# Designed miniproteins, single chains, continued (2), part 108

Each design is a single chain, and the fold is of that chain. pLDDT is the mean over its residues in the fold that is shown.

## One batch from the design tools (miniprotein)

Design m7745
Fold by ESMFold2-Fast:
Formats: structure tokens, sequence, C-alpha cells
Structure m7745 (fold): chain A 87 residues (1-87)
């Protein structure tokens, strides 16, 4: 479905941003561990053809929350949705 395709693209964008964030030396060890685990879970969901839109969007939101906390931004899933539309 189109909604599933969009959710997958949003998660792929979130993973790419998370991997850049993980290279930031100012990120706390706790946030590094949390973000690393979320990226691993996200990659597993992307390999699962049966993953629901809700599951994909949940992990995208969790990644966005950690990334935005470091950047001081309030951008949620809408930020990644806009990025996916520019592809």
Amino acid sequence: SKELEEARKELEAAIKLAEVTLKDPSLSEEDKEKLTKLVEEAKKLLEDEKASVAELRRITSEIAALVNKEAGMEAGAEYFEQRAKEA
C-alpha cells in the first residue's frame, strides 16, 4: 500500500539521520545506547515484509525524539514525512 511505502521511506530517512547523530561526540553514552538499539530494531522492521505501518511509525517517532532532543528541535514524524516526499 502507499501508506506502507511512505512509512518505510520515513523510517529509512530516520535511520540515516540517526547514524549521523551517532557520530556526534557530544551525545551521551545513554542516548548513544538507546539510539543504537532503535536503529537495530528499525533495520529489522524494514527487513520484515509483514511489519505494520503503526510499528514503523512508532520506531520512527522514537528515533526522531532522541535526534530532536540533541538538536533542540520539536520536529516529529512530520519532518521525516516531508523528507521522504522530496525523494
Scores: mean pLDDT 76

Design m7746
Fold by ESMFold2-Fast:
Structure m7746 (fold): chain A 81 residues (1-81)
Amino acid sequence: DRHTRQLAELMGVSQSAVRRFARLAKVTSQELLDTLMHLETDPTWAEQGLARLSKRVGKPITPEVLTDPEAFLKLIEELEE
């Protein structure tokens, strides 16, 4: 829950959007936060996290998707179709 709030602030989206994505990807907010935080500090580790997310949702998850609110919301809508 605190992780959901931190993600929403960092990504510039609502907490509801974070919860919707976490449910679709079958990940916890903590796992998603770890991946996002490692994008700058450990790119290799982040790439592995992104690959796991991509496999779970069936679509490519890139750093740009996680850092652009518009792209992130569009992805959620596509996954819910």
Scores: mean pLDDT 80

Design m7747
Fold by ESMFold2-Fast:
Structure m7747 (fold): chain A 69 residues (1-69)
Amino acid sequence: MTPEEVAELLNNTTNIAVKVGQILLIIGLIEDGRVEEAIAMARAIIEKSSDPEVVKLAQIALKVAEEAK
């Protein structure tokens, strides 16, 4: 494995971990009753994310947050 390949793998893994963390934070905000903040964060992820799986999870989280309102 080259240093370049390792750097690319770490960057890709970090990006996935950050986006998954944002989705988990949305769920935490809903559980804390901070529903409007959860909705705002879910919408921001949907608009700014290029990962279809992350967008799908953010859309599910948004629907849950809006139904909890």
Scores: mean pLDDT 73

Design m7748
Fold by ESMFold2-Fast:
Structure m7748 (fold): chain A 89 residues (1-89)
Amino acid sequence: MSPRERLLRAAAEISRAAHDPSLSKEEVLEFTRRILEELHRAGVISPEEYEEALRRLEEIGKLPDEDVAAALERLVSALVARVLARLDA
């Protein structure tokens, strides 16, 4: 699987989890953190991209439950845009 394919698959998985009404806020955040760790371990995202994503995830953890899905979509969109720009450079 290419880095691009792995990134887009991870983004889709986070989006699905964020919109799953059976998952708690804590479960969605832990799932997202685990996916980010896997992307970093695979070399798909840089250490700087990983650290920024984790800082954003910590801030999302402070939001009301109803705001989490939209905030995660913004995090994922920003991360995908940044990583794709770097891969295309």
Scores: mean pLDDT 87

Design m7749
Fold by ESMFold2-Fast:
Structure m7749 (fold): chain A 129 residues (1-129)
Amino acid sequence: MKISYEEAEKAFKTVIEAIKNKDWDNPEIVPALLKFLRADFETQKKVAEKYIPKLDADTALELLGLVLSVANTYRYLFDKELLEKKIVYIAKLAVPLLTPEQKERFKRLVDAYLGEEFKKTKEEILSLL
């Protein structure tokens, strides 16, 4: 069943509010992020473009870490090329918000979560740093 813009937007807002509130025990975080990541690229792009540029640096870094962690754990739910395109697009919007110290932390997260099968995607993301 196709995920609507409204469902993807609500899911994204759930993730961001949980990050801002430091509500790490919220069981809705992972399901909401999965719903957002499983939306059509065009739907995800519209939500990401609307909300990510408005995030503070700490929220942007936490979002990037969650995206990498969830995408790595649940990659079997996704088409590889579409997942890679989605991750790169989120990184393009979020990385400019990071401090130099946070960019170094994000580089370590990319190295930890993206293996050899994602070499090209890893290189594209690291080029943003």
Scores: mean pLDDT 84

Design m7750
Fold by ESMFold2-Fast:
Structure m7750 (fold): chain A 67 residues (1-67)
Amino acid sequence: MDIEALIAAAKAGDGVAAGKAGQAAIELSRQGNLEEARRIAEELMAGPSAAAKAAGHEVLRYVESLE
């Protein structure tokens, strides 16, 4: 899965891409890659898209629940 393409589409306003990027980040956190999951969440929140920001916040909440 090209996560960078999903992040770019999500930041451009694609809500489906935002959901997919969020799920990919959550899957990475389940695999123990919390740093990459946080990076994806921060990238999603850096864009102007409300859907991307919401997905990024959900990823951060999930990562924090594992810490």
Scores: mean pLDDT 80

Design m7751
Fold by ESMFold2-Fast:
Structure m7751 (fold): chain A 90 residues (1-90)
Amino acid sequence: MKLTEQDVEELLKKGEYEKLYEAFLEQAKEAAAEHPEELKEVIATNPDEYARYLALAALYAYEGKYEKAKEYLEKAIKILLEHKEKLEKE
């Protein structure tokens, strides 16, 4: 099942990171299967660290390297959480 933006925010607020990681990895595998070249382009050229880590997680998940995929997904989620926490406290 594809996560909506609201589902992602709900899971982040509840601290249910393992559920978020599983859902993102499944969705990322599908995206990488359809457009692997677009993910490689994002990794090489996108200045946004969040976007690059998310693309790396998707590519590694597609390649069956789930340990690496989870590592980069955790890094991407951490950036998202830090940005959200800062916005809510400012």
Scores: mean pLDDT 69

Design m7752
Fold by ESMFold2-Fast:
Structure m7752 (fold): chain A 69 residues (1-69)
Amino acid sequence: MEAVNEQDRRSVEGALRKLKERLENGEEVPSSERDKEVLEVIEEALKNGATVDDEIRVSLAMARAASSA
């Protein structure tokens, strides 16, 4: 059983901001192992009780939209 902690929340926020910046710059989210791992880590952290700010939640939605073809 996973327990969310401050470090996990910070990591999720950093990853989401990085993804948002790339999407806003018109970059394609790579359909690679790295892309899958990053999104999976973010989703797992949120599923395990990590809370995110509205801006981070929007960034996650954008990343999901970009990866879901």
Scores: mean pLDDT 60

Design m7753
Fold by ESMFold2-Fast:
Structure m7753 (fold): chain A 70 residues (1-70)
Amino acid sequence: HMKKLTAEELAKRVIDIIREYAKKNNLTKEQAIELLKQARDGLLNLPSLTDEEKEKIKKVFDEEIERIKA
């Protein structure tokens, strides 16, 4: 039971925003994957996040990218 957004919840919300953006702007699957990779890399470069939080974010994004590729 968490009172704040977990790293996983943050990653999922960013992914949801990207999905909505991709849908609204008629992005291809390949373009959506590139946008997800860019967002992942951007989050991983934030100094306010711990290494553990960054690892969780990376995993959530990588799982989503793999799902789209499947």
Scores: mean pLDDT 80

Design m7754
Fold by ESMFold2-Fast:
Structure m7754 (fold): chain A 96 residues (1-96)
Amino acid sequence: SLEDELRELLAKQIDKQIEVLKELGMPEEIIKKFEELRELVRAGASFEEIMEKIVEIEKFIEENLDPSDPKYIFALSSLGMLQIHVSVAKHALEQS
């Protein structure tokens, strides 16, 4: 289905983000949150639930990482892109 294809694309995007975050030395606590987000996408969680999880992770990063750290910018940019892609995917499915 279109939904299954969009979920697979989102999960692959998160996988790529996780690999870069690991290379940058992101704390395991934050890596685990991205892995949990990926599993929510794969498990068929609602796009609303996925969006709420993205916002939760963004807030955690803003409260726990130094804004001058390259990991901070990369992680927040990655989550921002995911928010856009989730919104687009949700809209596409609502129009079909």
Scores: mean pLDDT 87

Design m7755
Fold by ESMFold2-Fast:
Order: sequence, then structure tokens, then C-alpha cells
Structure m7755 (fold): chain A 96 residues (1-96)
Amino acid sequence: MTDEEIRALAERVLAARERVRAELGGAALTPEQRAEELALIEQALRNQDFDMLKEMALVATAAGDEETLQALLALADPEQQEELKRLIEAAKNSPV
């Protein structure tokens, strides 16, 4: 994955987090807080941190962002993809 692709995916994940936060009545992030969260997401994507990938996939699912969810799944190993799919299905209760 290129630096530009990592940046683009991190921006999408952050946007999903911001949508979920707004739906829960949370305050908007300051530019400084946004930059800090973006850097942490980029680092997690670069390192393929599976715990962070699980959290990001759940956030994308909660936001209804299927494109971001599919991009995150594509970064995971096949075994990790199976675990992520189980978590997503559990979060959705059942397929509709």
C-alpha cells in the first residue's frame, strides 16, 4: 500500500469515527485532535495492527461505510479476514 493510499484510508476511517461520534452527541474534534487521531490511524494501517483493524472495521460498520470496511478487510490476512467478518456479523446482529 502506498503512502497516499494509507493516508486516504486513514481519512475515511477518521470520517467514520467522526460520524459515529456526532450521532452519539459527541463534540467535534479540534484540528490538533484530528491530526493526532489521523496519525495514529495511519500508524496502525502501516503496522497492520490487527487490534486497531478490528476497532476500525467496527467503526466503519457502525457508520454504514461499506467502502471503508471493504478496504480494511483487504489489508487483513485470510485468517484475520474470517475473524473480522465474524465481528462484523455479530455487530449487525444478523444479515438483513
Scores: mean pLDDT 78

Design m7756
Fold by ESMFold2-Fast:
Structure m7756 (fold): chain A 65 residues (1-65)
Amino acid sequence: SLMEEVKQIEEEIKRAVQAGDLSGLMKQVGKAGNLAMEALRRGDKDSMKRAVEVQEFGLKAILEL
């Protein structure tokens, strides 16, 4: 499901933050954005909202590295 994919991206972002992996973090932020658009296309508002929140979390983490 899209929600399981969002959860996987969130865990990958947390791992990249812990590792100081800027490249990995940027990749997962991009995936979160793509998944938000896919959720919007499918009318899955819950997955879209969560994907946007995960993307914002990753972007803020990039700014703090």
Scores: mean pLDDT 87

Design m7757
Fold by ESMFold2-Fast:
Structure m7757 (fold): chain A 94 residues (1-94)
Amino acid sequence: SSSKEQQLEVLKRLEEEEKRFLEEAEEGKLSLEQLITAVEDILRKLLAKEGKSQEEIEKAVKELRASIKTKEEAIEKFKELWEKEIEEERKEIE
């Protein structure tokens, strides 16, 4: 339970964190494994919020890892999942 102001602060922080991560990725500071780990972390968080079991989360993470072959694909997946995280936070505010 958070006030609307606290929910807006969370949303702002998420947007700022995405921007910093993308800047580091574009500067070549992150390895493919670091990018995949970041994608896995946000996917785990989203699925946990959706009430998925640990077994369902593990399966989804394994499938995601197997689908990513390049840094560019990892960055694209990161953006997709962050957009979903931002949308879920916005729905909680509305």
Scores: mean pLDDT 78

Design m7758
Fold by ESMFold2-Fast:
Structure m7758 (fold): chain A 78 residues (1-78)
Amino acid sequence: MERIRELLEKLREELRKAAEAKSLEELLEHARKAEEYAREIRELAATLPPEEREAALREALALIAEYAPAIEARLAAL
C-alpha cells in the first residue's frame, strides 16, 4: 500500500505540472509521465486484495478526474 501511495503522489504531481505547463512540449511530457505512473498503479494494484485494489484504482481515477478539465483547458490555450 505504501508504494501505491508514493505512486499516487507522483501521479498528482505530474497531473498538476501538466495543468500548469507553459508549452505543448511540457504538457505532453508531464501527461506521458502521469500515464506511466497510472499504469504502474494499475499493475501494482492487480497484486492486491480486491478491496485494496478497488480503493487504489478509485483514488487514481479521482486524481485524473480532478485535473483533466484544467489539462484540457491548458491544451486548448496552447
Scores: mean pLDDT 86

Design m7759
Fold by ESMFold2-Fast:
Parts: structure tokens; sequence; C-alpha cells
Structure m7759 (fold): chain A 109 residues (1-109)
């Protein structure tokens, strides 16, 4: 169930779940499930945009960089493009802005 997956996500991925709303976590789980189907759809794109919008609320210091990813995601027309944008998001959070993200996660935990 989505609820069981959210509870597991909170235990295994504190970086993505600290201070996250239930709405954000539901959107995250939905996006990951849709991505596993390996079928591009407007629903997959909308789920990813919703995840990025939720990240903007939790990390307002990264709002400009996250907005650029939102705009790219809205223009995406393939799984490859969405996967590239997801890679950019991962690099942003875990490499480029790691210090800001870790500080914010610590404040929200």
Amino acid sequence: SIQEEIEELKKTSPLFTAGASDEYLQNYVKFEKLLKTKVFSEELKEAFVAELEGLKKRFPELADELQELVEKAKKASSLEELSQIKGELTKLLLVEKRDIVQKKVKELS
C-alpha cells in the first residue's frame, strides 16, 4: 500500500522525507511507481512536477534551481528526458547544494 511505502521511505530516506508533507510523500511514491512502468505519460510528468513543487516548499533556499527543473519537467516528452531531469535533481540535492540540504534536514528533524 502507499501508506506502507511512505513509512518505509521515512525510515530509509530521511533526506527526502524530513519535514515532508503526506501529500509530498504520496506524490513521491506515485512518481517512483509510474517510473517503474517504463511508460511515459502525462500522469508521470504531473507526479514529478508535484514532487518538485513540494521540494520548493521544503527547501525555499533552492526555489530558483528547483523552478528551472519544474520548467524542464513540464516540457519533457519522454522517459529519457524525465530521467535526465531526475539526475539533475539528485546532483543538485546531494552534490551542488548538499550543505544547505543537510542543514535544512537537521532543522526539520
Scores: mean pLDDT 75

Design m7760
Fold by ESMFold2-Fast:
Structure m7760 (fold): chain A 89 residues (1-89)
Amino acid sequence: SKFEELVREVVRLVKEALDAGLSPEQIIERVTEFLKEKGVPEEVIERVVDALRHILEHSSNPSVVVTALALELIGDEELRKLVEEWEKK
């Protein structure tokens, strides 16, 4: 699934950024640019960034953040629908 691949790529990027000691703002910027470069719709970008921002407000621990982000994104039915609609091009 392109949705599951996208979630895995975002989670990997966030883990790499946290391991590199980037700030929440820098992590959000990197995820935003990554999704833009992939041609992901703005609605998908906003939803991913909102989830990530909320999680980063509560933890900076890489294991906690990546686990919470993966669960939040995979459980987001609206995000899944938006990605599936984008995939149907």
Scores: mean pLDDT 86

Design m7761
Fold by ESMFold2-Fast:
Structure m7761 (fold): chain A 89 residues (1-89)
Amino acid sequence: GEREELIRRARELIEEAEELIEEAEKLKEDPMAQIARELAERAIELAREALEGLESGSESLEEVRKKLLEAEIELGLAQIALAVAKKYS
C-alpha cells in the first residue's frame, strides 16, 4: 500500500544520505563537501520526521509526501554539491 511505499522511500533516502555524508567526510576541508554534508543531514532529518509520522499515524499521507519530496530535493542538491567537490578537489 501507499504507507509501505512511503516507509520504504523514507528508509532509502536516509541510507543514501548517510552514504553521501561518509563520502563528503573524506573531502571535509572542501567547501562544497561541507555544503553536501549539511544538505544530506537536512534530508535525513526530514525523512526521519516523515518515517516517525508514518509509524505513529500522527501525520496525514499528504504531509508525509511533502516532507519526503523536500528530503528528495535536499538530497539531490547534496549530490550536486558532492559531485562538484569531487571534480574540483
Scores: mean pLDDT 87

Design m7762
Fold by ESMFold2-Fast:
Structure m7762 (fold): chain A 73 residues (1-73)
Amino acid sequence: SDARETLTRELELEEPLLLSDEELAEVLLPIVAEYKPLYEAAKTEEERKRLEEELLARARRAVEAANAEKRAA
């Protein structure tokens, strides 16, 4: 799907996604929920951009870790 392609591109994943859409949502939704209030509270565009970069980096690590576990199982 387009969403999976977009995530692979944005997160710069080097390996194909093994996670289902449901598993991917379970990994990503808690991260988004954690960063959303921080993003909304940010007073500058610089702070928002920094939070977006942190969100993407954390999402990449979480997806890569979950993907690796699924490969090992």
Scores: mean pLDDT 78

Design m7763
Fold by ESMFold2-Fast:
Structure m7763 (fold): chain A 96 residues (1-96)
Amino acid sequence: LQERLDAFIERFGLSEEEQRALREVLEALARESEELAAAFLDLLTAVLEGAPEEVIVELARRVLEIAAELPPSEVIEGVRKAAQAILLRAANPELL
């Protein structure tokens, strides 16, 4: 996960503040589920790369499915909301 996160930060040129926020979120997610943290990073990568809508929708659904199997927590709820917002935008760009 850390190596993938470092590659993501380097590729997209995140600010130091954005890097800290992203690391905190992904580390918190990895403590709950490394699979969820990896899936969320895959989703963010696809969105920033401008991947096809179908790919973004599939990755967002995967994040939501993994999150649904875990006990509720603030970080998991935050990731669910983010994935839902991304899914809504990808499926209906006019709504955001």
Scores: mean pLDDT 77

Design m7764
Fold by ESMFold2-Fast:
Structure m7764 (fold): chain A 78 residues (1-78)
Amino acid sequence: MKKAAEYAKKALEAAGEDPRAVAGAVAGVLNGIGGGIDGTEEAREKAKEQARESALRGGGGEEAARYAEEAGRAAGEA
């Protein structure tokens, strides 16, 4: 949980000042965390893909997408 929150913060930082990019990064992180909590490797992989796509659609870029994936992974370890 703590590690997931840390990566969520990094995803938001990477999204920068664009409100659209920030919204995309937040959506990506939430999808990643949800999949991690579900606890299966298939759910985590699917959540990582959804987190990445949501962050990229919001304009957060590659760095925000990467941190969204890490947030989901960390949530699955909690």
Scores: mean pLDDT 68

Design m7765
Fold by ESMFold2-Fast:
Structure m7765 (fold): chain A 95 residues (1-95)
Amino acid sequence: MAKEEARKRLEELLREMEKAQDAELLEFEADFKGIFDGPARVRSRVRLKTPEGKEFEAETEEVVSGRLIAGPFRFKALTKDGTLTETETEVTPLP
């Protein structure tokens, strides 16, 4: 039950991001470990490929607090301008 609710909530969030960024979601994959409240470390790796074939890669680490979904998430999206984005995110509860 909680795992299915977490998945639907993330799918809704990704749909809102698609509308905001004018992008198409191509792939979504997640391994939900559960829902928790509190501070978490979020590590993300983003790869961008432009229509011209130029590639960029960035890694970010952020501490966030609130109601969060634990687990690794991956998604790929294509922007209206033809840029392919691939994002991998890991949410880990802090001690």
Scores: mean pLDDT 70

Design m7766
Fold by ESMFold2-Fast:
Structure m7766 (fold): chain A 67 residues (1-67)
Amino acid sequence: MKLTTPEGVEVEESETAEKLLGKILESRGLKFVPTPLLILGEIFEPDEPAGKVLEKWKEALERIKKA
């Protein structure tokens, strides 16, 4: 099943955090491979399920958007 970030980036629920990060970086015009740590100001484990990472990110962005 596809998941969509608050920024509109789609990712498969079963994909890893590494894949999710790669897609997000590309959507922001960056061409990094998700091998480097993280650009979002936090260290993510590459093996984390994308769905869990999206949940955490969605909560953070929700707070920002409402402020």
Scores: mean pLDDT 55

Design m7767
Fold by ESMFold2-Fast:
Structure m7767 (fold): chain A 108 residues (1-108)
Amino acid sequence: SEIEELKKKYEEFIKFLLDTQDELVALRRQVAADPSLAPEAKERIKQLFEEMAKKAEEIGYTKDAERLRKVAEEIDSLTLDEAFEKAQQALVDLYTRALIELNLLKSL
């Protein structure tokens, strides 16, 4: 059914966001242990925003995808802490909305 396909898409999107959160936490810990990794960490955060944008677009979050791509373009102008904060905020926002939608679909 269309509802079952939508549930699978949201479950896969949520799994992607959780995996991305784990990577972001690991990256933050790596930089805390070795600050010389900061430029590499910024580049990886930029890539994570691009990956989040692609996945958001695939689930129909087109406006979110556009916003995420704009943040990716601006990462080099941000401090590392600002880049981490923006990534964390984007993940929380997407996760919360996707989880609400999945729970609504499961109620049908």
Scores: mean pLDDT 89

Design m7768
Fold by ESMFold2-Fast:
Structure m7768 (fold): chain A 80 residues (1-80)
Amino acid sequence: MKEKIMREAEFTMLHMGGAVARRFGDYEAAVEYYERALKFAKEKGDEEGLKLTIEELRELAEVAPPEVAKRAEEAVREAE
């Protein structure tokens, strides 16, 4: 159970980090956190976490500068 608790905490921290960064306009940090959360969810078979992170990346792509938006769109494409 220790490993499961640590995995859940790590995903939550990455996702919250991305959301906080996005709220403060740090779009480069936001996309980096969401990319890490996406990879984590995919490797652990967390379908709900994967779906949630893809949605966050799509929303980020709509508001971020072009370079960050392209990066977010590519992360979504690679995950789907």
Scores: mean pLDDT 77

Design m7769
Fold by ESMFold2-Fast:
Structure m7769 (fold): chain A 104 residues (1-104)
Amino acid sequence: MSPEEILEEMVERLIELLEKLRASSDNPELRAMIDETIARLEALLADYRAGRISPVQFLIAVSLELTGFIFEALIKGYISQEEADKLAKEINKIFLEGMKKLDE
């Protein structure tokens, strides 16, 4: 699999995770934050594809967007600490699996 295909697969899995969270929530403010976060992830992928950012810069930016989302949603009370921990674990798993594929 090419590095580009691996990074695309990682973003697709992250978006799927966020879409699942969106579907499980009746909170319109959380749903709006999820939609905004997905749009930012898609914009980062477009910047990477256009050669405007490196793979490392892309991965750091994606990590920061997701970390910021989790902390903001938790601080605002839109998700519980248990939900935040579960989401963080699933995000870390996607990143670690993608990074492992990139090293091979």
Scores: mean pLDDT 85

Design m7770
Fold by ESMFold2-Fast:
Structure m7770 (fold): chain A 66 residues (1-66)
Amino acid sequence: METVTLKNTSEKPVVLPDGKKVEKGETLTVTLDPETRKATITFSDGTEVEVSLAVGLVIIAELEVV
């Protein structure tokens, strides 16, 4: 599995495909699991959401890797 830390470095909030907003300066982590074809998103408040691998990859593409 692979873990990526992402941060919103833009001047405005970024809306993720799941509808969750990432505010300026907020961080989240995405853990990719190719074996299960799932990704786990962990938000700064400790909330975890499981999504498809494809959705996890889109989130990584929309935010800046830190």
Scores: mean pLDDT 75

Design m7771
Fold by ESMFold2-Fast:
Structure m7771 (fold): chain A 101 residues (1-101)
Amino acid sequence: MARELGEEAIKLGEKAVKLAMEALKIIDDNGKDDPKAAKEAKELADKALELANKASELADKGMEIAGPEDPEARKLALEGGVLAGVAQIAAGVAKRIASTS
């Protein structure tokens, strides 16, 4: 059902945001010029992007299946999509910084 897709998108999106924020924190705490920290941050950012892309896919599918008649399912899908977008931006920034160190 559409709500299940939105709920799964939220779960994956939340995990993706957490990993992306951990990657940014490693860069912030250790500096971008630490090759060990940069590698760890890049690996976390890559995992965050993988989860965020999956969350975005589930959110899009949940929105399509929900249609205009299930506002609760649409709300869950929208929340999952927003979390996926935040994680994609944060992970992208972390990867860019880590890759240029």
Scores: mean pLDDT 83

Design m7772
Fold by ESMFold2-Fast:
Structure m7772 (fold): chain A 80 residues (1-80)
Amino acid sequence: MELFKKGVLGEVNPYALNGEKILESIKKLIKEGVSLEEIAKALGISASTLKKALRGEISPQELATLIGRNSSYGAGIELE
């Protein structure tokens, strides 16, 4: 069972556009042992952007916008 694909898509709601909830879900995945690079790739953003968001250098709202803009599951380009 892969928490990577199911956990990211299941716990991070891309339609919420609530960066605080997104950050909380990302932190939970990191505690489960998922790498920042894998989470970033699943969300369609860079690992550096995730690191900045986790440090509070990017606002939660801006993070939500970046995920919503770059992330799409519809292309069939899911991480395995």
Scores: mean pLDDT 63

Design m7773
Fold by ESMFold2-Fast:
Structure m7773 (fold): chain A 95 residues (1-95)
Amino acid sequence: MSPVQQLLDAALRELAAAALALLDAGASPEEIVEALLARHRRLQAELAARLEALGVPPREQAIALAALSIEVAGLAFDILYNPEGARERLEEILA
């Protein structure tokens, strides 16, 4: 696995673990999405800094950051509109 893919997988796994913990605690879909988006903003900034430190070209950095944003958008959509599918997806990410 590339260092870029490892960083993306680590960020996605952190987001999935946080979302699943809130889901298990009985948080509302809106509360879970709010927490997910807040954590995503922090992780996106951290990921950008790490990619730059690794010397990843700007175009590849932009693609990696966009890929994480797409995954987060999909998770947020499923949490709001497909909660059973959301749980399965979160558990799959953490497997």
Scores: mean pLDDT 87

Design m7774
Fold by ESMFold2-Fast:
Structure m7774 (fold): chain A 88 residues (1-88)
Amino acid sequence: MRATIELKLFNTTEEGLKKVQGAVNRAAGEAGAEVVSEEVEENGNVTITLIFPRPVSEEEARELAERIKRESEPYAEEVEVEVHIEEL
């Protein structure tokens, strides 16, 4: 499967975002995923997008998504994660 993960942070601080970036980069590196964008939206929310440069299982994609969500929750008021999977 091809997978894209989008992590969205609501009401984070600059220092909180740095901690999230550190956690996401570590988790992505361990899972073989890449951070492809970080966007600060008009309302101050931050979206971090990760892809796998190779086909992965749904389990691998969801494990990474669950990990980055858990590690990000202390640093934002609300954290949402979406996994977009293309079945092949």
Scores: mean pLDDT 80

Design m7775
Fold by ESMFold2-Fast:
Structure m7775 (fold): chain A 86 residues (1-86)
Amino acid sequence: SAMEKIKEEAKKKYEEVIREGAKKLVEAERGQPGAVLTTEEIALPTAKDIAEGKNSGELEPLSKEGKEVAEKLRKEGGKYLEIIKK
Protein backbone atom coordinates (compact mmCIF):
# COMPACT_ATOMS: atom_id res chain seq x y z
CA SER A 1 0.00 0.00 0.00
CA ALA A 2 1.09 3.59 -0.64
CA MET A 3 0.57 4.44 3.04
CA GLU A 4 2.94 1.62 4.05
CA LYS A 5 5.68 3.10 1.81
CA ILE A 6 5.13 6.59 3.27
CA LYS A 7 5.48 5.25 6.83
CA GLU A 8 8.63 3.29 5.91
CA GLU A 9 10.27 6.41 4.40
CA ALA A 10 9.24 8.51 7.43
CA LYS A 11 10.85 5.89 9.72
CA LYS A 12 14.12 6.08 7.75
CA LYS A 13 14.14 9.89 7.89
CA TYR A 14 13.32 9.82 11.61
CA GLU A 15 16.32 7.53 12.25
CA GLU A 16 18.56 9.90 10.24
CA VAL A 17 17.31 12.94 12.22
CA ILE A 18 17.96 11.12 15.52
CA ARG A 19 21.47 9.94 14.51
CA GLU A 20 22.49 13.36 13.17
CA GLY A 21 20.99 15.11 16.20
CA ALA A 22 22.79 12.79 18.63
CA LYS A 23 26.11 13.44 16.85
CA LYS A 24 25.57 17.22 17.01
CA LEU A 25 24.62 17.01 20.70
CA VAL A 26 27.92 15.22 21.44
CA GLU A 27 29.86 17.86 19.47
CA ALA A 28 28.08 20.76 21.24
CA GLU A 29 28.43 19.30 24.76
CA ARG A 30 32.04 17.98 24.52
CA GLY A 31 33.56 21.22 25.91
CA GLN A 32 31.02 21.80 28.72
CA PRO A 33 32.06 21.02 32.34
CA GLY A 34 29.59 18.56 33.89
CA ALA A 35 27.96 17.64 30.56
CA VAL A 36 26.56 14.09 30.33
CA LEU A 37 25.76 14.11 26.58
CA THR A 38 29.38 13.40 25.57
CA THR A 39 28.95 9.95 23.95
CA GLU A 40 26.61 8.56 21.28
CA GLU A 41 25.51 5.81 23.73
CA ILE A 42 23.86 8.45 25.95
CA ALA A 43 23.02 10.96 23.18
CA LEU A 44 21.01 8.55 20.96
CA PRO A 45 18.31 7.64 23.55
CA THR A 46 18.29 11.27 24.78
CA ALA A 47 17.71 12.53 21.21
CA LYS A 48 14.75 10.13 20.88
CA ASP A 49 13.28 11.35 24.19
CA ILE A 50 13.69 14.99 23.09
CA ALA A 51 11.96 14.26 19.74
CA GLU A 52 9.05 12.64 21.66
CA GLY A 53 8.93 15.50 24.20
CA LYS A 54 9.87 13.20 27.13
CA ASN A 55 13.25 14.65 28.17
CA SER A 56 13.64 15.96 31.74
CA GLY A 57 15.99 18.57 33.22
CA GLU A 58 18.84 16.32 34.39
CA LEU A 59 19.58 15.16 30.79
CA GLU A 60 19.06 18.53 29.06
CA PRO A 61 21.92 20.00 26.99
CA LEU A 62 24.01 22.57 28.88
CA SER A 63 25.48 24.48 25.90
CA LYS A 64 23.65 27.08 23.79
CA GLU A 65 24.44 25.02 20.69
CA GLY A 66 23.13 21.82 22.34
CA LYS A 67 19.86 23.54 23.26
CA GLU A 68 19.44 24.66 19.62
CA VAL A 69 20.00 21.06 18.44
CA ALA A 70 17.36 19.87 20.95
CA GLU A 71 14.82 22.38 19.57
CA LYS A 72 15.44 21.15 16.00
CA LEU A 73 15.07 17.52 17.17
CA ARG A 74 11.67 18.33 18.71
CA LYS A 75 10.42 19.99 15.51
CA GLU A 76 11.78 17.62 12.84
CA GLY A 77 11.56 14.39 14.88
CA GLY A 78 7.98 15.23 15.86
CA LYS A 79 7.06 15.77 12.20
CA TYR A 80 8.19 12.28 11.18
CA LEU A 81 6.70 10.66 14.30
CA GLU A 82 3.25 12.03 13.34
CA ILE A 83 3.55 10.30 9.95
CA ILE A 84 4.74 7.01 11.52
CA LYS A 85 1.88 6.97 14.10
CA LYS A 86 -0.80 7.21 11.39
Scores: mean pLDDT 76

Design m7776
Fold by ESMFold2-Fast:
Structure m7776 (fold): chain A 70 residues (1-70)
Amino acid sequence: VQVGTVALVTFSRPPDFDLMERIAKKFGVQLTKVDEHTVRLEAPSVQNMENFLQTFEGAYDIESVENIEL
């Protein structure tokens, strides 16, 4: 049984979803657009999730991150 991590990330302003999805694939993170300000991220590990989020932390205003157990 593969234990991954899931997070819902909300941005203060709509991010560039196309660019974000391309970079998510590089880090092994699956990105799903939930709404204009919110994405659902699925990662095989916490480290993959953190590496992906750090890439965007300086470029996009992250309002909240909600971790979901699988």
Scores: mean pLDDT 73

Design m7777
Fold by ESMFold2-Fast:
Structure m7777 (fold): chain A 101 residues (1-101)
Amino acid sequence: MVPKEEQIKILKEEVKKLIEQIEELSFSEEDIKRVVEMLEKALEEEDPMLLIAVAITAAIVLGASPEELEKLLEELLKKLDDIEELKKRIKELKEKLEEKL
């Protein structure tokens, strides 16, 4: 298992790369459904790192700006030790994605 601090570092670097490429990303209805399934799996596994990773993916699919993605990442990282607050935020993102279907 990768150390938590190293996982956070990797996640931050991957989010930065996604932000740089965000204008080139396009999402189909099938992509939205796939992300909803990923959110459901993350909620079942209750892994904080997986919850954060899928939340960022969901925000990107919802059309979040680079500033909104950075703010969301910081918000979610502050909730790493509060799994119930993370799950609540993930459920809110899932509901917004389902509204797009």
Scores: mean pLDDT 74

Design m7778
Fold by ESMFold2-Fast:
Structure m7778 (fold): chain A 67 residues (1-67)
Amino acid sequence: MMEVTVDPSVSNEQAREILAEVAAEMAAKGWPITFDAEKGVLISEPGLKGSALRELAERVRKRLAEL
């Protein structure tokens, strides 16, 4: 299991919205990813490793950087 947290420079509301959008996009593609709104993190299933985890983290960082 890998958790990706938001950058602290981003507002909590904007960060949560982005994480929810990324989680929905990944889930629609069959990725076992959920967004935990209480913690403000993306949670992936234990099966994601290596390059897959890096791609997930990169997508989140890219969306946050667009703010």
Scores: mean pLDDT 61

